Designed miniproteins, single chains, continued (5). Designs and how they scored, part 20

Each design is a single chain, and the fold is of that chain. pLDDT is the mean over its residues in the fold that is shown.

## One batch from the design tools (miniprotein)

Design m16669
Fold by ESMFold2-Fast:
Structure m16669 (fold): chain A 81 residues (1-81)
Amino acid sequence: MVELEQEGRIHADGTVELDLPDLPEEGTVLTLELYRKGRPKEVIELRDTLGGSVVRAVRLIEEELKTTPIEKIVLRFRWPR
């Protein structure tokens, strides 16, 4: 498996910016890692189309930001060789 790591950006208005990488639409697994102060990292695995996984990740992050501040967002994309 090949892996790509990216960091998401959180804007002051509570919107989130994630880059859509040029990877296979089918067979790419997205692992979303959310880092919060004083809490263990939260890990969410998304097994959808690449575009569908990124859209779902944005929604999940924006919903979480309504309740708890997030310090860092890490996205890990894994796909077959």
Scores: mean pLDDT 78

Design m16670
Fold by ESMFold2-Fast:
Structure m16670 (fold): chain A 83 residues (1-83)
Amino acid sequence: SAALRALADTLEAKAAASKDPEISAQLRQMADQLRQLDAYLERIAADPSDEEARQQAQQALQQFGVYAQKAAELLKQQAAAKA
């Protein structure tokens, strides 16, 4: 998906612009999981019976959520520290 690739590129750019190495790491992991998800979705589009690709796509989506939650918590902690 062009949308997933564009989002991954955006997250990678935000990671490069971030001064916080922990936030940068989470954003890069999010981008990586989206690129993996895109690859598995292409496999499913080519072969809808590819059960392994479906399982891996679900895992990539779950891992994206984990890294997104960690990034959100780090950003929340930074906001609290400034107050």
Scores: mean pLDDT 85

Design m16671
Fold by ESMFold2-Fast:
Parts: C-alpha cells; sequence; structure tokens
Structure m16671 (fold): chain A 85 residues (1-85)
C-alpha cells in the first residue's frame, strides 16, 4: 500500500513541476483539490488527506502573498506529502 501511495505522489509531483509555471493560482487550487481526491480514492486515510489539504492551503496562502516561489511550493508540498504517506 505505501509503495502505491508514494508512486502516486511522485507522479503528481512530476506533473506539478512540468506545468506549474503555466498555471494560475486558481488553476493550481483546482489541481490540488483533484490531487486530494485522487489520494483519497487511492486509499489514503482521511486524517492524512485532511493534513495534506491543510498543508496545501497554508502553502497556497504563502504563494499568493509572494512569500514563496511556485517551485518552492512544489518542493514543500512534495516533501510534506511524502512525510504524511
Amino acid sequence: MKKKELQLIESITATMREHIDSMSLEELRAFLEGVVDELQSAGMPKEKVEELRRVGEEELERLEKGEISKQEFVDKFAAEARRIA
């Protein structure tokens, strides 16, 4: 189970890195909601999905305020997703 979740996180992270520079903040928010839904459907426990959602919302606020770059956002989200999985 952990291997499948980690593979999904790595695939999502690769997709984010490839497309993030072309995404608006609104498109990135929609993408993250899709990521949360995908991980939940893959069997990630509700408590872990809620933690990841909270991290995503926190980092999106920092990105919107200009406190972090889009690449720093991907790095932080990927690290937290791997920690939570």
Scores: mean pLDDT 78

Design m16672
Fold by ESMFold2-Fast:
Order: C-alpha cells, then sequence, then structure tokens
Structure m16672 (fold): chain A 66 residues (1-66)
C-alpha cells in the first residue's frame, strides 16, 4: 500500500536512514532492520534492509592493534 508520492515526501526518511546507520555502527542490526520497516515505500524499505545486512556482513573490523 506504499505510494511513490509518499516515498518522495518522506521527509523523515533521511532521519530514519541516519538512525539506521547509527544502529549498524553500534552493532544493533536487528533494530536497524526494524527502523527500515518504517521507511514508506516497499522498494526503499527492501533496499534499506539489504544495505543493513550487507553492512553487517561487510568487514567493519577495527583490529589494526587488537
Amino acid sequence: KADILQELKAVPEQDLIEKVAVLVKDKKSDQAVYECLKVPGVDKRNQCIADVIVADQEKPLSIAKD
């Protein structure tokens, strides 16, 4: 039931994306996915979830010393 116009006018979409990025950085991927579910528009929501999964799987290793 997502409308393309709702996606375009989803002003809080950037806020949601920033929140998702923070949650991914904090290793809270489950909550990041949950926030992605609030994104209006099936296409953008699915892309958000996919990006979270990829980021979680990506090598975020900060083991230069450890």
Scores: mean pLDDT 64

Design m16673
Fold by ESMFold2-Fast:
Structure m16673 (fold): chain A 72 residues (1-72)
Amino acid sequence: SEEESRLAINGDKKFIEELLKRLEERLGWTEKQVEDFLSGKLATRELLDSLSEEDLEDLYLYGAALTQLEAK
């Protein structure tokens, strides 16, 4: 959403924590697995095909928000 994109570009810490929680609850992933996906270490075709549009959006928003937080 436009609101979530705005939170991501601002590197909002609470939003980052909420996104990680959503990903852990919906995908059953650890924080390490989310980090590995974002770094390209966990990028098999089978895994990408198994992810919903919502999960992909949350993964990319999480990565964007972390990048913005680290740049501050």
Scores: mean pLDDT 77

Design m16674
Fold by ESMFold2-Fast:
Structure m16674 (fold): chain A 96 residues (1-96)
Amino acid sequence: SKEKEIIRKLTVAELLLIGAEIDIKLAEKSKDKEKQKELLQQAGDTLDETERLIDEIEKLLIQNGLLTPNDRARLEALRARVRELRARVQALEAKV
C-alpha cells in the first residue's frame, strides 16, 4: 500500500539522519584531516539523499490525499534537522 511505502520512507529518512550525525561526530573526533574530509563528504551525500527522500515523501502524501498538518510538521522537522546537520558539516569543512 502507499501508506506502507510512506512509513518505510519516513523510517529510512530518520535512519539516514542518524547515520549522517554519526559521521559528523566521528569527523569531530578525528585528528586525520583526510579521514575528516571523507566522513564530512559522506555526511553531505547522506544529507542530499535525505532531502531528496523528504521531497519524495511529500509528493506521495500530496498525490494520495494523505497530507495532514501533523505530516507537514514532521516533514518540516526533518528538513530543519537536515539544515542543522548541513551547517555542522560546513563549519567542520571550514576548519579542515
Scores: mean pLDDT 89

Design m16675
Fold by ESMFold2-Fast:
Structure m16675 (fold): chain A 60 residues (1-60)
Amino acid sequence: AEKMRAAAERAAAEGDEAGAAYGLGSLGHVQGPEATRAEGRRLGLSDAVIEQALARAARL
């Protein structure tokens, strides 16, 4: 979980929105949708990107 969170934060800081969404999706599989939405908003991701990450997490 921490490793996936660190990867998502790093990608977001570098402007890699797709990488941040990928990391968030992987973390979402572990931490659930509510915490994942909060994390995505904290990282500055759009609602559309957050929901796409959650949809991906649900398929994992």
Scores: mean pLDDT 70

Design m16676
Fold by ESMFold2-Fast:
Structure m16676 (fold): chain A 85 residues (1-85)
Amino acid sequence: MYPSAEELNQVEEQVVSKLSDEQLKELQELFAKAQEIIYRSGDSEAQRKFYVRLYELMQKFLAGEISPDEFLEGVKELVDELKLS
């Protein structure tokens, strides 16, 4: 199932509210890196896979299944996968 942009934004707002200022800075840096890679590559399939996996990680974090640190590590892995695609 693919999330809509609105659904993704709503989930992102909930995630942001649960992170410390330092964790939020790290997340923002990771998102900035992902956005730059996506814009440079133009690979819509890699972009789609990234956002689907990101949505899954955000849902797990909001459900309390993973810690904030585990969530941030998962996002780092997704950004690294984008670099290879």
Scores: mean pLDDT 79

Design m16677
Fold by ESMFold2-Fast:
Structure m16677 (fold): chain A 100 residues (1-100)
Amino acid sequence: SPLQQRLIELVERAIAILQELIANPSKRESGVKELERIRAELEQLAAQSTDPKLQQIAQRVIGLLQAVIDVLTSDLSEETKLQVLQSAIRQLQQIKQEIE
């Protein structure tokens, strides 16, 4: 469906941002803003969808991005931030496989 394709595109964009933040930590501030925009687009998609499965998947992605944003903007260790980014990429890749 068009909403399913849009969800896949938003997940792919999130993965790309997280991968860039691992490669270039100096981009974290701009990356957080991009993740906040993707989260907002996911919230709109979830609100517009009548498909409970797409809504549930969108909510899972929203929750994951919120957790990443919170960790990246916290005073937690760089090691913890890296582990969260790596975990989030793996989870988003798994979610993408479930949609496709």
Scores: mean pLDDT 90

Design m16678
Fold by ESMFold2-Fast:
Structure m16678 (fold): chain A 117 residues (1-117)
Amino acid sequence: ASPASRPTAEDARAFAEGFRELAERYQKEGKPDVAKMFEALAKAYELLAQALEDGRDVREQIAKYFREAADYARKSGFPEAAEIFRRLAEKVEKGEITVGEAFQLLSDAAVALLRAL
C-alpha cells in the first residue's frame, strides 16, 4: 500500500491564492455567487496552511467555509460541487475525517470544478 501523500502548507497557500484570484475575476465579471464560493474556498485553504504550520485545530472554521462554499456553489448552478463541500464540512465538524483527508478530497473537487469552469 502506498502511503497517503500529505499536502504542504505551501501547496495550501498556492491554492488559496489561486482561489482569491478567481474570486476577484468572477466578481469583476458580475458573478458574485461564484466569486463568494471561491472566496470561501480561499479562506478554508489559508486556514489549512496555518494549521499545517502551527498545528492549530481549525476544523470548525474550515467546516464553516466549506458550508459557505456549498451554499454559493448551489446558487451558481453547481449542485454536485455543493453536495461535496457540504459533506466535507459535516465530516470535518464531526471528526469523522481528518483535516488532511478533507484537504485531499477538497483538492480533487476543486480541480474538477476549475476544469468545468
Scores: mean pLDDT 76

Design m16679
Fold by ESMFold2-Fast:
Structure m16679 (fold): chain A 81 residues (1-81)
Amino acid sequence: MVVELTPEELERAEALRARFGAAAQALADAAIARYSQFGELSEQQKEEIYVQSLVQVALAAGYSEEEVSVVPKLLAVEQQK
């Protein structure tokens, strides 16, 4: 299959998204709104902004880069539907 998470990775990613998803979405929405003033953003650029916002929030809360690396994988799986 295209992209999959191990059970351990899935649990970690879901916990991070549950805790920080709303804050990350707010940061991403604000950034997208600002950049959209200067031109249309691609769907890929919007996704990248959200992923980076979630990673930034989790890192600021004290999580390691290794621990937050599962977040991009989870979002990629969800985008596949």
Scores: mean pLDDT 73

Design m16680
Fold by ESMFold2-Fast:
Structure m16680 (fold): chain A 63 residues (1-63)
Amino acid sequence: MTLEELRAKAEAVLAEHDPGVRLLEVKIISDDVVELTLDRAPSPELVQALEAALGKTLNLRVA
């Protein structure tokens, strides 16, 4: 999966579950781990939805 595909999937999940949360940065850490930088803290439901959609463990950062 490319960085662009990963970003597009993450933004789609954010738009569906919490359109108030903005994705600022995406970084691939390893094959199984992705770092997402958001403008505010996500709900536990949003985190679960993102992990399910991306098929990866999330390392979350809040700006």
Scores: mean pLDDT 82

Design m16681
Fold by ESMFold2-Fast:
Structure m16681 (fold): chain A 81 residues (1-81)
Amino acid sequence: MSSLVLPERIIREAEARGREIGLELTGDEEVAREAGRLAEEKARELLLLMGDPSVDLQLTPEEVLKIAEEEARKYAERQAA
């Protein structure tokens, strides 16, 4: 249905958002690429945990993206300092 996003789309959006945050904070394309990669990795981790029926974790696509953005921001802020 219209409120559901495919896992692959969430992962790609997380990567794109992480890259943009990296560029915004540092202006460094290499930092931006790594920030995007970390956001992608975090999104994949969360989606895998949510797919495990032994794990009581329910996140919306928006919450997954927000957590992935936080990881990218933390990385970029450390590189900027």
Scores: mean pLDDT 78

Design m16682
Fold by ESMFold2-Fast:
Structure m16682 (fold): chain A 94 residues (1-94)
Amino acid sequence: MKVTVTLEEATSASPTIEVTATVKTDDSQELTVHAYYALEGQPLQFLGELPAAEKITVTLTVDKSTKVIVRMEVVSKETGRLVASAEALATVLL
């Protein structure tokens, strides 16, 4: 099984920032994506569960200039195991 997840770095001059992930698989397993985020100096928080698709976009809203770490974990629905993960830095400059 080969599963890859790639996150694009993002920058925004508005309070709203979008982070895009690409999920590629050579396997027919049912996959789900668990998205997490961390604001600068804060612990990782669960953002939501997303269907595994080749292109996935998550939207975050912040109230100040900050760096945000976005983490996506690809999980097999059949086994409940983590099969791939990636993190990207998103930057908001207000």
Scores: mean pLDDT 79

Design m16683
Fold by ESMFold2-Fast:
Structure m16683 (fold): chain A 87 residues (1-87)
Amino acid sequence: AALEAAIRERGEAFVAEQKAELEKAKATESEEKVKELVRKLQEEALRLGTDMAVELGLTEEAIESLRELAERSHNPVYEELIARLEK
């Protein structure tokens, strides 16, 4: 639990910095480019969080969280990460 919380906190800090870049882009870029950037940043955050969980020995927790997200959104990225972790 405490270790998982530390992973989430670091991931949230990374996402916060990425959101600052996104907010800056919203002022200067088109809506289509902003949507593409959001998708890319979310995918990068998921991959980073997953790698951090594995490094901290929380592989099973990461798989469980990814499965929960896959049930909600049906995004192929979650299933791709689950397959990678189970291999």
Scores: mean pLDDT 73

Design m16684
Fold by ESMFold2-Fast:
Structure m16684 (fold): chain A 62 residues (1-62)
Amino acid sequence: MSADEMGDLSDEVGRLLTPEQLGRIYGSLFNYGPSKAAETVRSLPLSPEAREAALRLVEAIG
């Protein structure tokens, strides 16, 4: 993924998720990997749009 695509995706999740939700996702991703981060995304009370954006972010980094 390009830096521009990563930036756009980061902006999207920043608009759709709270800082606490983003921190949990990034924490799971960097400590336990993309599979655990995806489960964290699915466990959060997110809209379908926010969940899709967060899952794409996890996929892009993992």
Scores: mean pLDDT 78

Design m16685
Fold by ESMFold2-Fast:
Structure m16685 (fold): chain A 72 residues (1-72)
Amino acid sequence: SKPPLSELEKEIKELIEKIKEAVKKGDYKTALEYTRKLVKLIAPDIEVSEEQLKRILEQVLSEGEEQFKEHL
């Protein structure tokens, strides 16, 4: 079962912060791994390509957590 919205929003915020930190450190591989975890939280039944993961990472850097709340 999906966690409550409040709990899910907290996890999303934490993952976004980790993604931004990894990018600032130049750890692109780590940033993609956290982006994958973020996608699994909001859309566990959807297959996501590596290209889509890269686009989601770009959205995290430009639009932040608000983009992902729309998919909850």
Scores: mean pLDDT 71

Design m16686
Fold by ESMFold2-Fast:
Structure m16686 (fold): chain A 74 residues (1-74)
Amino acid sequence: MSARERLAALGREVVAAVDAIVAEGRAKGWSPAEIRARVTARVEELARRYGLSPEETEAVVLAAESEVQALLRA
């Protein structure tokens, strides 16, 4: 799989995970901090599964955290 194909597949799984965790957290009354912590943990697991470097993992985590903040502010 090319780096671009790997990143596209990871991106789809990250978006799905963020959406699912935010929806579950809202339904269960989790705090924004709990939702962010669960998203970060899940994204780190996905990054390890895809064999990302520490720098690539940090970038994906930061992007996912920004998306969670946007969703929670909407």
Scores: mean pLDDT 82

Design m16687
Fold by ESMFold2-Fast:
Structure m16687 (fold): chain A 89 residues (1-89)
Amino acid sequence: SVASKDEQEKMNKIKVESIIKNRDTIIEMLKAVKERFPQVAPLTDEMIELIDKLIEAYKNGKWDEASEYASKFDDLWLQVEKQIREATK
């Protein structure tokens, strides 16, 4: 829906700014998850790469690219959470 685009852009901006502010904490958390659940390593490694790409895009004023990387980051995290839930049951 075209009407939800502005809301999605605002949410993506908040997400991007949160990732930038908490970069080191997020990377440490993803590394800890990878060590405990080696099966999610490909997903967590891609998430770490996306953080760096997102920050570079944001610094270069490529807002649409930064928002796309933020959306991919969220999708990968949902996949990580699903695999962890399946592994702990």
Scores: mean pLDDT 80

Design m16688
Fold by ESMFold2-Fast:
Structure m16688 (fold): chain A 85 residues (1-85)
Amino acid sequence: SELEKALRDAADLAYSGAYRYYLSLGNNDGLKEVLKKYKEVQKAIEEGKYEEAIKLIEEIASQQPLDDREQSLKKIEEVKKLLEE
C-alpha cells in the first residue's frame, strides 16, 4: 500500500506537469497521448507490475521541459527506493 501510494503520487506529479505543459502549447494530441499513458500507469499499478509502472512514469516525466523534470525524477527515485525494501 505504501509503495502503491508512492507510485500513484509519482504518476500524478508527472502527469500534471506534462498535461500543464501541453495545455500551455494548445497541443491537443499531446494532451491525449499523456492521458493515455497515465491510464496505462494506473493499469500497471493495479496489475502489480511496479517496474513497468515506473518506466511509464519516467516516459511521462520526459514529456516535461528539462527545468520541470527534476521534481518528477526525484519522486521516481523515492519510489525505486521503496521497491528495493
Scores: mean pLDDT 82

Design m16689
Fold by ESMFold2-Fast:
Structure m16689 (fold): chain A 95 residues (1-95)
Amino acid sequence: SKKKEELLKLLEELSKELEEVEKELGSTEESEKNREKLLELAKESEIQAISLIGSYSLSLLTMYEIKEEKGEEVDEEKKKELEELVKKTSELLEK
């Protein structure tokens, strides 16, 4: 499905962004293995893909808040995009 392919691409992009931010804050090999497992589950279920997009977006927002508290600059446009994804995925999951 084209829609499923678009969701999986978005999830992969969010996973990569999360990996980059986690690496700046102190990532672990366990985090990478958990992400790979969750990506495989997302391939089997559209609802799982939507849930993970929301969860990863929220995690990225939290990490951006930590970066701001440390005095680092964050991409404000990216923060707004992530906030929109959290809201949209929450609305879809409440259906």
Scores: mean pLDDT 74

Design m16690
Fold by ESMFold2-Fast:
Structure m16690 (fold): chain A 78 residues (1-78)
Amino acid sequence: SRADYLAGVERARAMADKVYSLAKDDPEVAAARAELEAALEALRAVIEDPNASEAEIRAAAERVVEAGRRLVEKAMAV
């Protein structure tokens, strides 16, 4: 359901904040976190759009997963 996607966004945001807190002083980690925040906001906008298809929601969710992986990779490299 759309509520399940929104709950997923909030869980992803909480995890991103925790990862960021471990390496907050690195500018590449900060940039990756900003990218993830933008992807999460885009996903939220698609979920809240009554005209959005399930395919559009999945595509936005996939972008969030990719941004999250990048954040973890950047944080682990610090």
Scores: mean pLDDT 77

Design m16691
Fold by ESMFold2-Fast:
Structure m16691 (fold): chain A 97 residues (1-97)
Amino acid sequence: GLATTVVQGKPLSREADLLATEFQILTSTDKEYDPILPFAGVLAALAEGEDVEVSPKLAKRILSHKDLIKAAMDKYFSPEKQAKLNAALAAIEERYK
């Protein structure tokens, strides 16, 4: 079966787990995206509306790779999924800028 993703020790919803797995598979095809693979679960959880606490340290790490995350989304994801993932990134950026 698909690997079950956990965020902060909590299992994701089916929808978030599927999105996280898709993110990991697609971005793992290119070593350029290795730095953002650890964020797939958090980004997918936020994109699907899950209650995930993002610490300032984690937010800083995600935002330091913002351009790379956007490049991966533009390359691999449908406009609908890009909208969800971009909303998740914008929420992190607005809260921690």
Scores: mean pLDDT 75

Design m16692
Fold by ESMFold2-Fast:
Structure m16692 (fold): chain A 63 residues (1-63)
Amino acid sequence: SDEEIEKQARRTIAGARKAIEENNVPALRIALRELKELLKQIKDEELRKEIESTIAEIEGVLA
């Protein structure tokens, strides 16, 4: 359901932010892949922007 996928997205964003703070590169690579996949399924514009922002933050850390 849309509600369940949105919950998964918010959980993944929270995990990604923690991984950024901990400099956990393997976890960031997993989160990047998961967030890109979730972005294809999310219709909520605010959540899509939050996912895109989080992806950009992860890509900046991994560069």
Scores: mean pLDDT 88

Design m16693
Fold by ESMFold2-Fast:
Formats: C-alpha cells, sequence, structure tokens
Structure m16693 (fold): chain A 107 residues (1-107)
C-alpha cells in the first residue's frame, strides 16, 4: 500500500540520518583525540625544556656565554610548546626565565 511505502521511506531516511550522525560523532571524537594528543606532546616537550632552562637560571653564574645562549634558545622552544598547548601561565614563567638568561649573557 501507499502507506507502507511511505513508512519504509521514513525508516530508511531515519536509518541514514542515524548513520550520518554516528559518523559525524566519530569524526569529532577522532579530531578531539588528535588535538588532545598534540597538546599533551607539546606540554611534555615544554616541561623538558623548562627544566633545562630552570637549571640554567639556577647556575647562570657558572655558565659560559655559549651555554647561556643555548639555554635561552631552549626557553624560546618551551615558550612555543606551552603556547601551542594553551598553557599561558607556564609560557609566561619560561619567558621570564629566558629574559634572565639573555640579560646575563649580555653582561
Amino acid sequence: SHMQQLLEQIRKEAEEGLKRMSEAAQQLADLSSADAATKAKALAQGEKNYEEVKKAVENKEKLSKDELRKAARKGGIALRNFSAAGDSEKAEEVAKLSKELIRKEGE
């Protein structure tokens, strides 16, 4: 009957709609997971470089000008890493430490 054909069309459209919604939800989840993983890697790299910069600031009186320059460059990398991860507080902290190393190198 015409009514049975209309009900079948409605079911098919509903099934196709649910499939499209499921695929969109999976794509969003995959993109969110990729973004989270990228941020986690940036944070890990930032923390490694931050620890090296912090040690350089603690030992700045004992470091050569070349060592101070190398540490300041690592500070710049850490700043980019934390900024990419959205960690503005850590980015500000490493920027401050890098400025101390640059100032000491200029002495």
Scores: mean pLDDT 79

Design m16694
Fold by ESMFold2-Fast:
Structure m16694 (fold): chain A 69 residues (1-69)
Amino acid sequence: SLAALKEEVSALRERARELSAQADADGYVRTLEELKAVLARLSELDPRYRPQLERVEALLEQFRRHLLT
């Protein structure tokens, strides 16, 4: 349901913040990839979530680019 997906997004954002504070780069990237998947599904149901999806995609791209340089 939409409500369940919203709750999952909230939980994943919290986890990403905690992992970022712990300097767990691998855990952080993995959590952002999970967040992207949930936001992609959520944006199909509610297009108001599309900007959040785009921001997570941009952040993942930026992080990957920094790891490869």
Scores: mean pLDDT 81

Design m16695
Fold by ESMFold2-Fast:
Structure m16695 (fold): chain A 89 residues (1-89)
Amino acid sequence: SLDDEAERLIAELQKMIEELREKVKKSKNPQMQKDLQTEINYLQDTIRDLQAAIQSGDREQIENAILKGQLTIIGATGTLVAYESAEKK
């Protein structure tokens, strides 16, 4: 169901937040820490939006929240990969 898909995405978003928090903790680059913290904030906002969409019971709102969540993961992954690629020179 869409609710199951949204709940699975919330779990995926939460896992990504934990992974980014570990990267922030291990980083000595202040800019990387700031940018990754910004991505963590976006992921947390997206979890809240998904929970609200599920609570609404509106199919279109849930589908839109799922799409937004997927795009937020892509953005956060892109930011992380850019920093990790720079570290490898």
Scores: mean pLDDT 88

Design m16696
Fold by ESMFold2-Fast:
Order: structure tokens, then C-alpha cells, then sequence
Structure m16696 (fold): chain A 74 residues (1-74)
């Protein structure tokens, strides 16, 4: 967890020092999200479903999986 928090902070600092394009920010956020979900023990399939929901908030299947993950982490 701390390692991922550090990577998020690095991304923020990098963007402040050398502004990234919206496309680059999206790609890096997606990469960090994949790494975070995999570190939490999610399968590749679950990770891709959650990323699909991040790209499309109306994706009911991906949104349901995200809610289950949040519930399990509480």
C-alpha cells in the first residue's frame, strides 16, 4: 500500500514539474490502477473489468465488482 501511495505521489510531482497530456495521465493512472488491483490480489480478469468500469461508469458489471471490492475492504 505505501509503495503504491508513493507511486501516486510521484505521478503527481511529475505532472507538476513536467505537465503531462490528458492521454498520458489517463494511461499512467490506468497502469497504476492495474498495479494496485493486482497487489490487492485481484485476478487479471477482475482488474480488467474494474478498468472497463473506470472507462465507462455505466458498465453495470464493472460497477458491481467495484462495489463488492469496496465492501470487502471495509
Amino acid sequence: MEEIEREVERLREENERNPLSEEEIRERVEELTRRLLRALGLSEEQTELLLRGWRDPNDGEAQALGRELEEALR
Scores: mean pLDDT 69

Design m16697
Fold by ESMFold2-Fast:
Structure m16697 (fold): chain A 78 residues (1-78)
Amino acid sequence: MVDEKLVEAVLYHIKGHLAYKDGDYETAIEWYTKAAELAKDVDPEFAAQMYRDASIAAEKAGNKDLAEEYRKKAQELE
């Protein structure tokens, strides 16, 4: 079986990836962080990966402070 929150988180990850490919890093961060928040209670490893993706998108957006914040959140979930 699959957790419904995890299914929704995967869909948000796909939306974030599409935004990232379009160079819309702010929108990518929004979807990745929503995916992480949904997944963190059911799949912390997936949530950590979403925060890492958000960190990379934040770096590309030129927001180093936000990138460091998401990197720290990913490490906390491990």
Scores: mean pLDDT 84

Design m16698
Fold by ESMFold2-Fast:
Structure m16698 (fold): chain A 91 residues (1-91)
Amino acid sequence: SAAEILAAYFAKVVYDVLKKRGITDTSPRLEELVKKANELEEKIRKEAPEDWSFGERLARLMARELGFSDEEIEKMKNATELEAAVLRKLL
């Protein structure tokens, strides 16, 4: 689900911030979510253009989970448009 994808990537963002601050003692729950985020990132890396940012690739994956077709996603030529469409679907 979109919520599970969002939770996993939020956990990865938190983990990366903690790591940059020198905090390496992380909970098993956070580590499990980071593992899930890394697995999802590998999947989208194979499908999304290399010139897209991590956020843009995440938005594309979330759009698919929210029921947008690949044709609809391909018509969205920039990250801002894709992110706005995903946000509207979540709200």
Scores: mean pLDDT 68

Design m16699
Fold by ESMFold2-Fast:
Structure m16699 (fold): chain A 72 residues (1-72)
Amino acid sequence: SMEEERKKLIEEGGKRMNDITDELNKTTKENQKLGDSTTPEVKKKSDEETDNKGRQASQEIRDISEEVGKKL
């Protein structure tokens, strides 16, 4: 039924969003672990990469939300 298809789309979309969030959280945690144990240059590059991944994750989540919304 269309109701089962809608539920599946919502569940699959939610899983994709959760996977993105989990990956971002892992990256953020790894960046935090660098702390003062690395050079300022390496930390700065890691901070920039983490920020860039955060922006990409936010956009991907938005795209998934729009994709699922259009199919509902």
Scores: mean pLDDT 82

Design m16700
Fold by ESMFold2-Fast:
Structure m16700 (fold): chain A 66 residues (1-66)
Amino acid sequence: MDELLRERRRKAEELLREARRLRSLSTRYEGTAESNPDLADYFRRRAEEYRRRADELERRARELLS
């Protein structure tokens, strides 16, 4: 396998792994918001931030894999 392709694939995997972590955090915060109505706004904003970051990382990873 070409070393450059291997490095791009490794980098993409790292980005996707980080994105998965952020999506898990987002989902967890959304669940916490549903369980805690008094703090729902705070947790929803944190969830949205993590989701946005995950989307950006996934986009970058797809570009590396194309």
Scores: mean pLDDT 83

Design m16701
Fold by ESMFold2-Fast:
Parts: C-alpha cells; structure tokens; sequence
Structure m16701 (fold): chain A 65 residues (1-65)
C-alpha cells in the first residue's frame, strides 16, 4: 500500500471516486473539500488506475524521505 494525494476536478463526484478507489483495493484516509483533494492508501500497482477514474485531475504518490 502507498499513500497518494488525489486531486479532483471542480464539481467531481467525491463519493463515486471514493467507491472506485475502494473497488481497486484502496481506502480513502482524508478528504480536503477546500482543496478539492483527498489522501488515499492504494495498492502500488493500482496508482495508475486511480488516475484514470472520471473526475480525478491528478494523482501524486507521497514519498517521505
């Protein structure tokens, strides 16, 4: 599992995106409505699939080094 910041398109259906992340074996950890973003934990091999979800603008993998 890796942590990612998911940037959302304005007006994106956050609940639908959360369900898609869960269907990929991930989990949404935090929502940031003011920034149209969320933090999720996802399988490393599914990061690209998260970026393909409708309403997702970008996905950035968090690396704490």
Amino acid sequence: MVEVIVQLEPGADVDAIEKQIESLGGEVLFRFPEGNSMVASVPEDKVDEVGKIPGVKSVTQLQWV
Scores: mean pLDDT 78

Design m16702
Fold by ESMFold2-Fast:
Structure m16702 (fold): chain A 107 residues (1-107)
Amino acid sequence: MEKLLEEAKKYLEEGKKAAEAGDYKSAADYYEKAAKLASQSSKKLAKEVGDEAYEIGKKAAEAGDYDSALRLYKSAMYAYDSAGRKDKIPELVGAAIRAIGEKIDAE
């Protein structure tokens, strides 16, 4: 499973770079891949993916990219569940509901 761990870390790095460039769509794609791979390899890395995806999701929502924010929150929920961090799930569900509401109001 070491190869999955290395691939997850590469997707985390690419996701960070995309987010720093304001490309939240690409960041969401990378964090989705990182969450799946980390969940199969390391609970510690899965927690890190969850923490980062949630932070980037909040930034995407602040930028008005609610579709990417929702994808990032979903990746964070998956990663946290895989890491045994169910304590984080209610906060993420709340953030996702708010993003859905903001998207509906913007349409």
Scores: mean pLDDT 85

Design m16703
Fold by ESMFold2-Fast:
Parts: C-alpha cells; sequence; structure tokens
Structure m16703 (fold): chain A 69 residues (1-69)
C-alpha cells in the first residue's frame, strides 16, 4: 500500500534518514514517499545523482517530477 508519510511534513526528517538506509527497498520507498513534500527536494536530487542503485535513482527522479508538478 502507499505510505502517507510523505504528505506529513513532520515525517520528512525520518524519510530523509531512510534515504541513507542500507536496504535498497527502504531507500526506494523513502524516495517515493518524499514525492509529496517539497522540503525533501534537495535530498531527492542527491539520491537521483549519487545513490548506487539505479532503481533508487529512478524513484528519486520520479519524486522530483511530482514535486515540480
Amino acid sequence: GFSEEGKDPSKVPELVKKLGDKDVEVRKKAALALAYNPEGLLYLQLAARYDPDPEVREAAKEAIAKIEE
């Protein structure tokens, strides 16, 4: 199911921490959840450029596109 965490600004620091998690699926879910909060934009840009996993980079790019809509 979709997480509502990204729609809550108080969850942005927690989601940003999850972007640095050791687990690829945790980072990917955090990136997608941050799509609903513009405060995460800088961290999504860093993930889109520097995350070692291409699926996490694509999730971050999709999240940036949603914020910029």
Scores: mean pLDDT 76

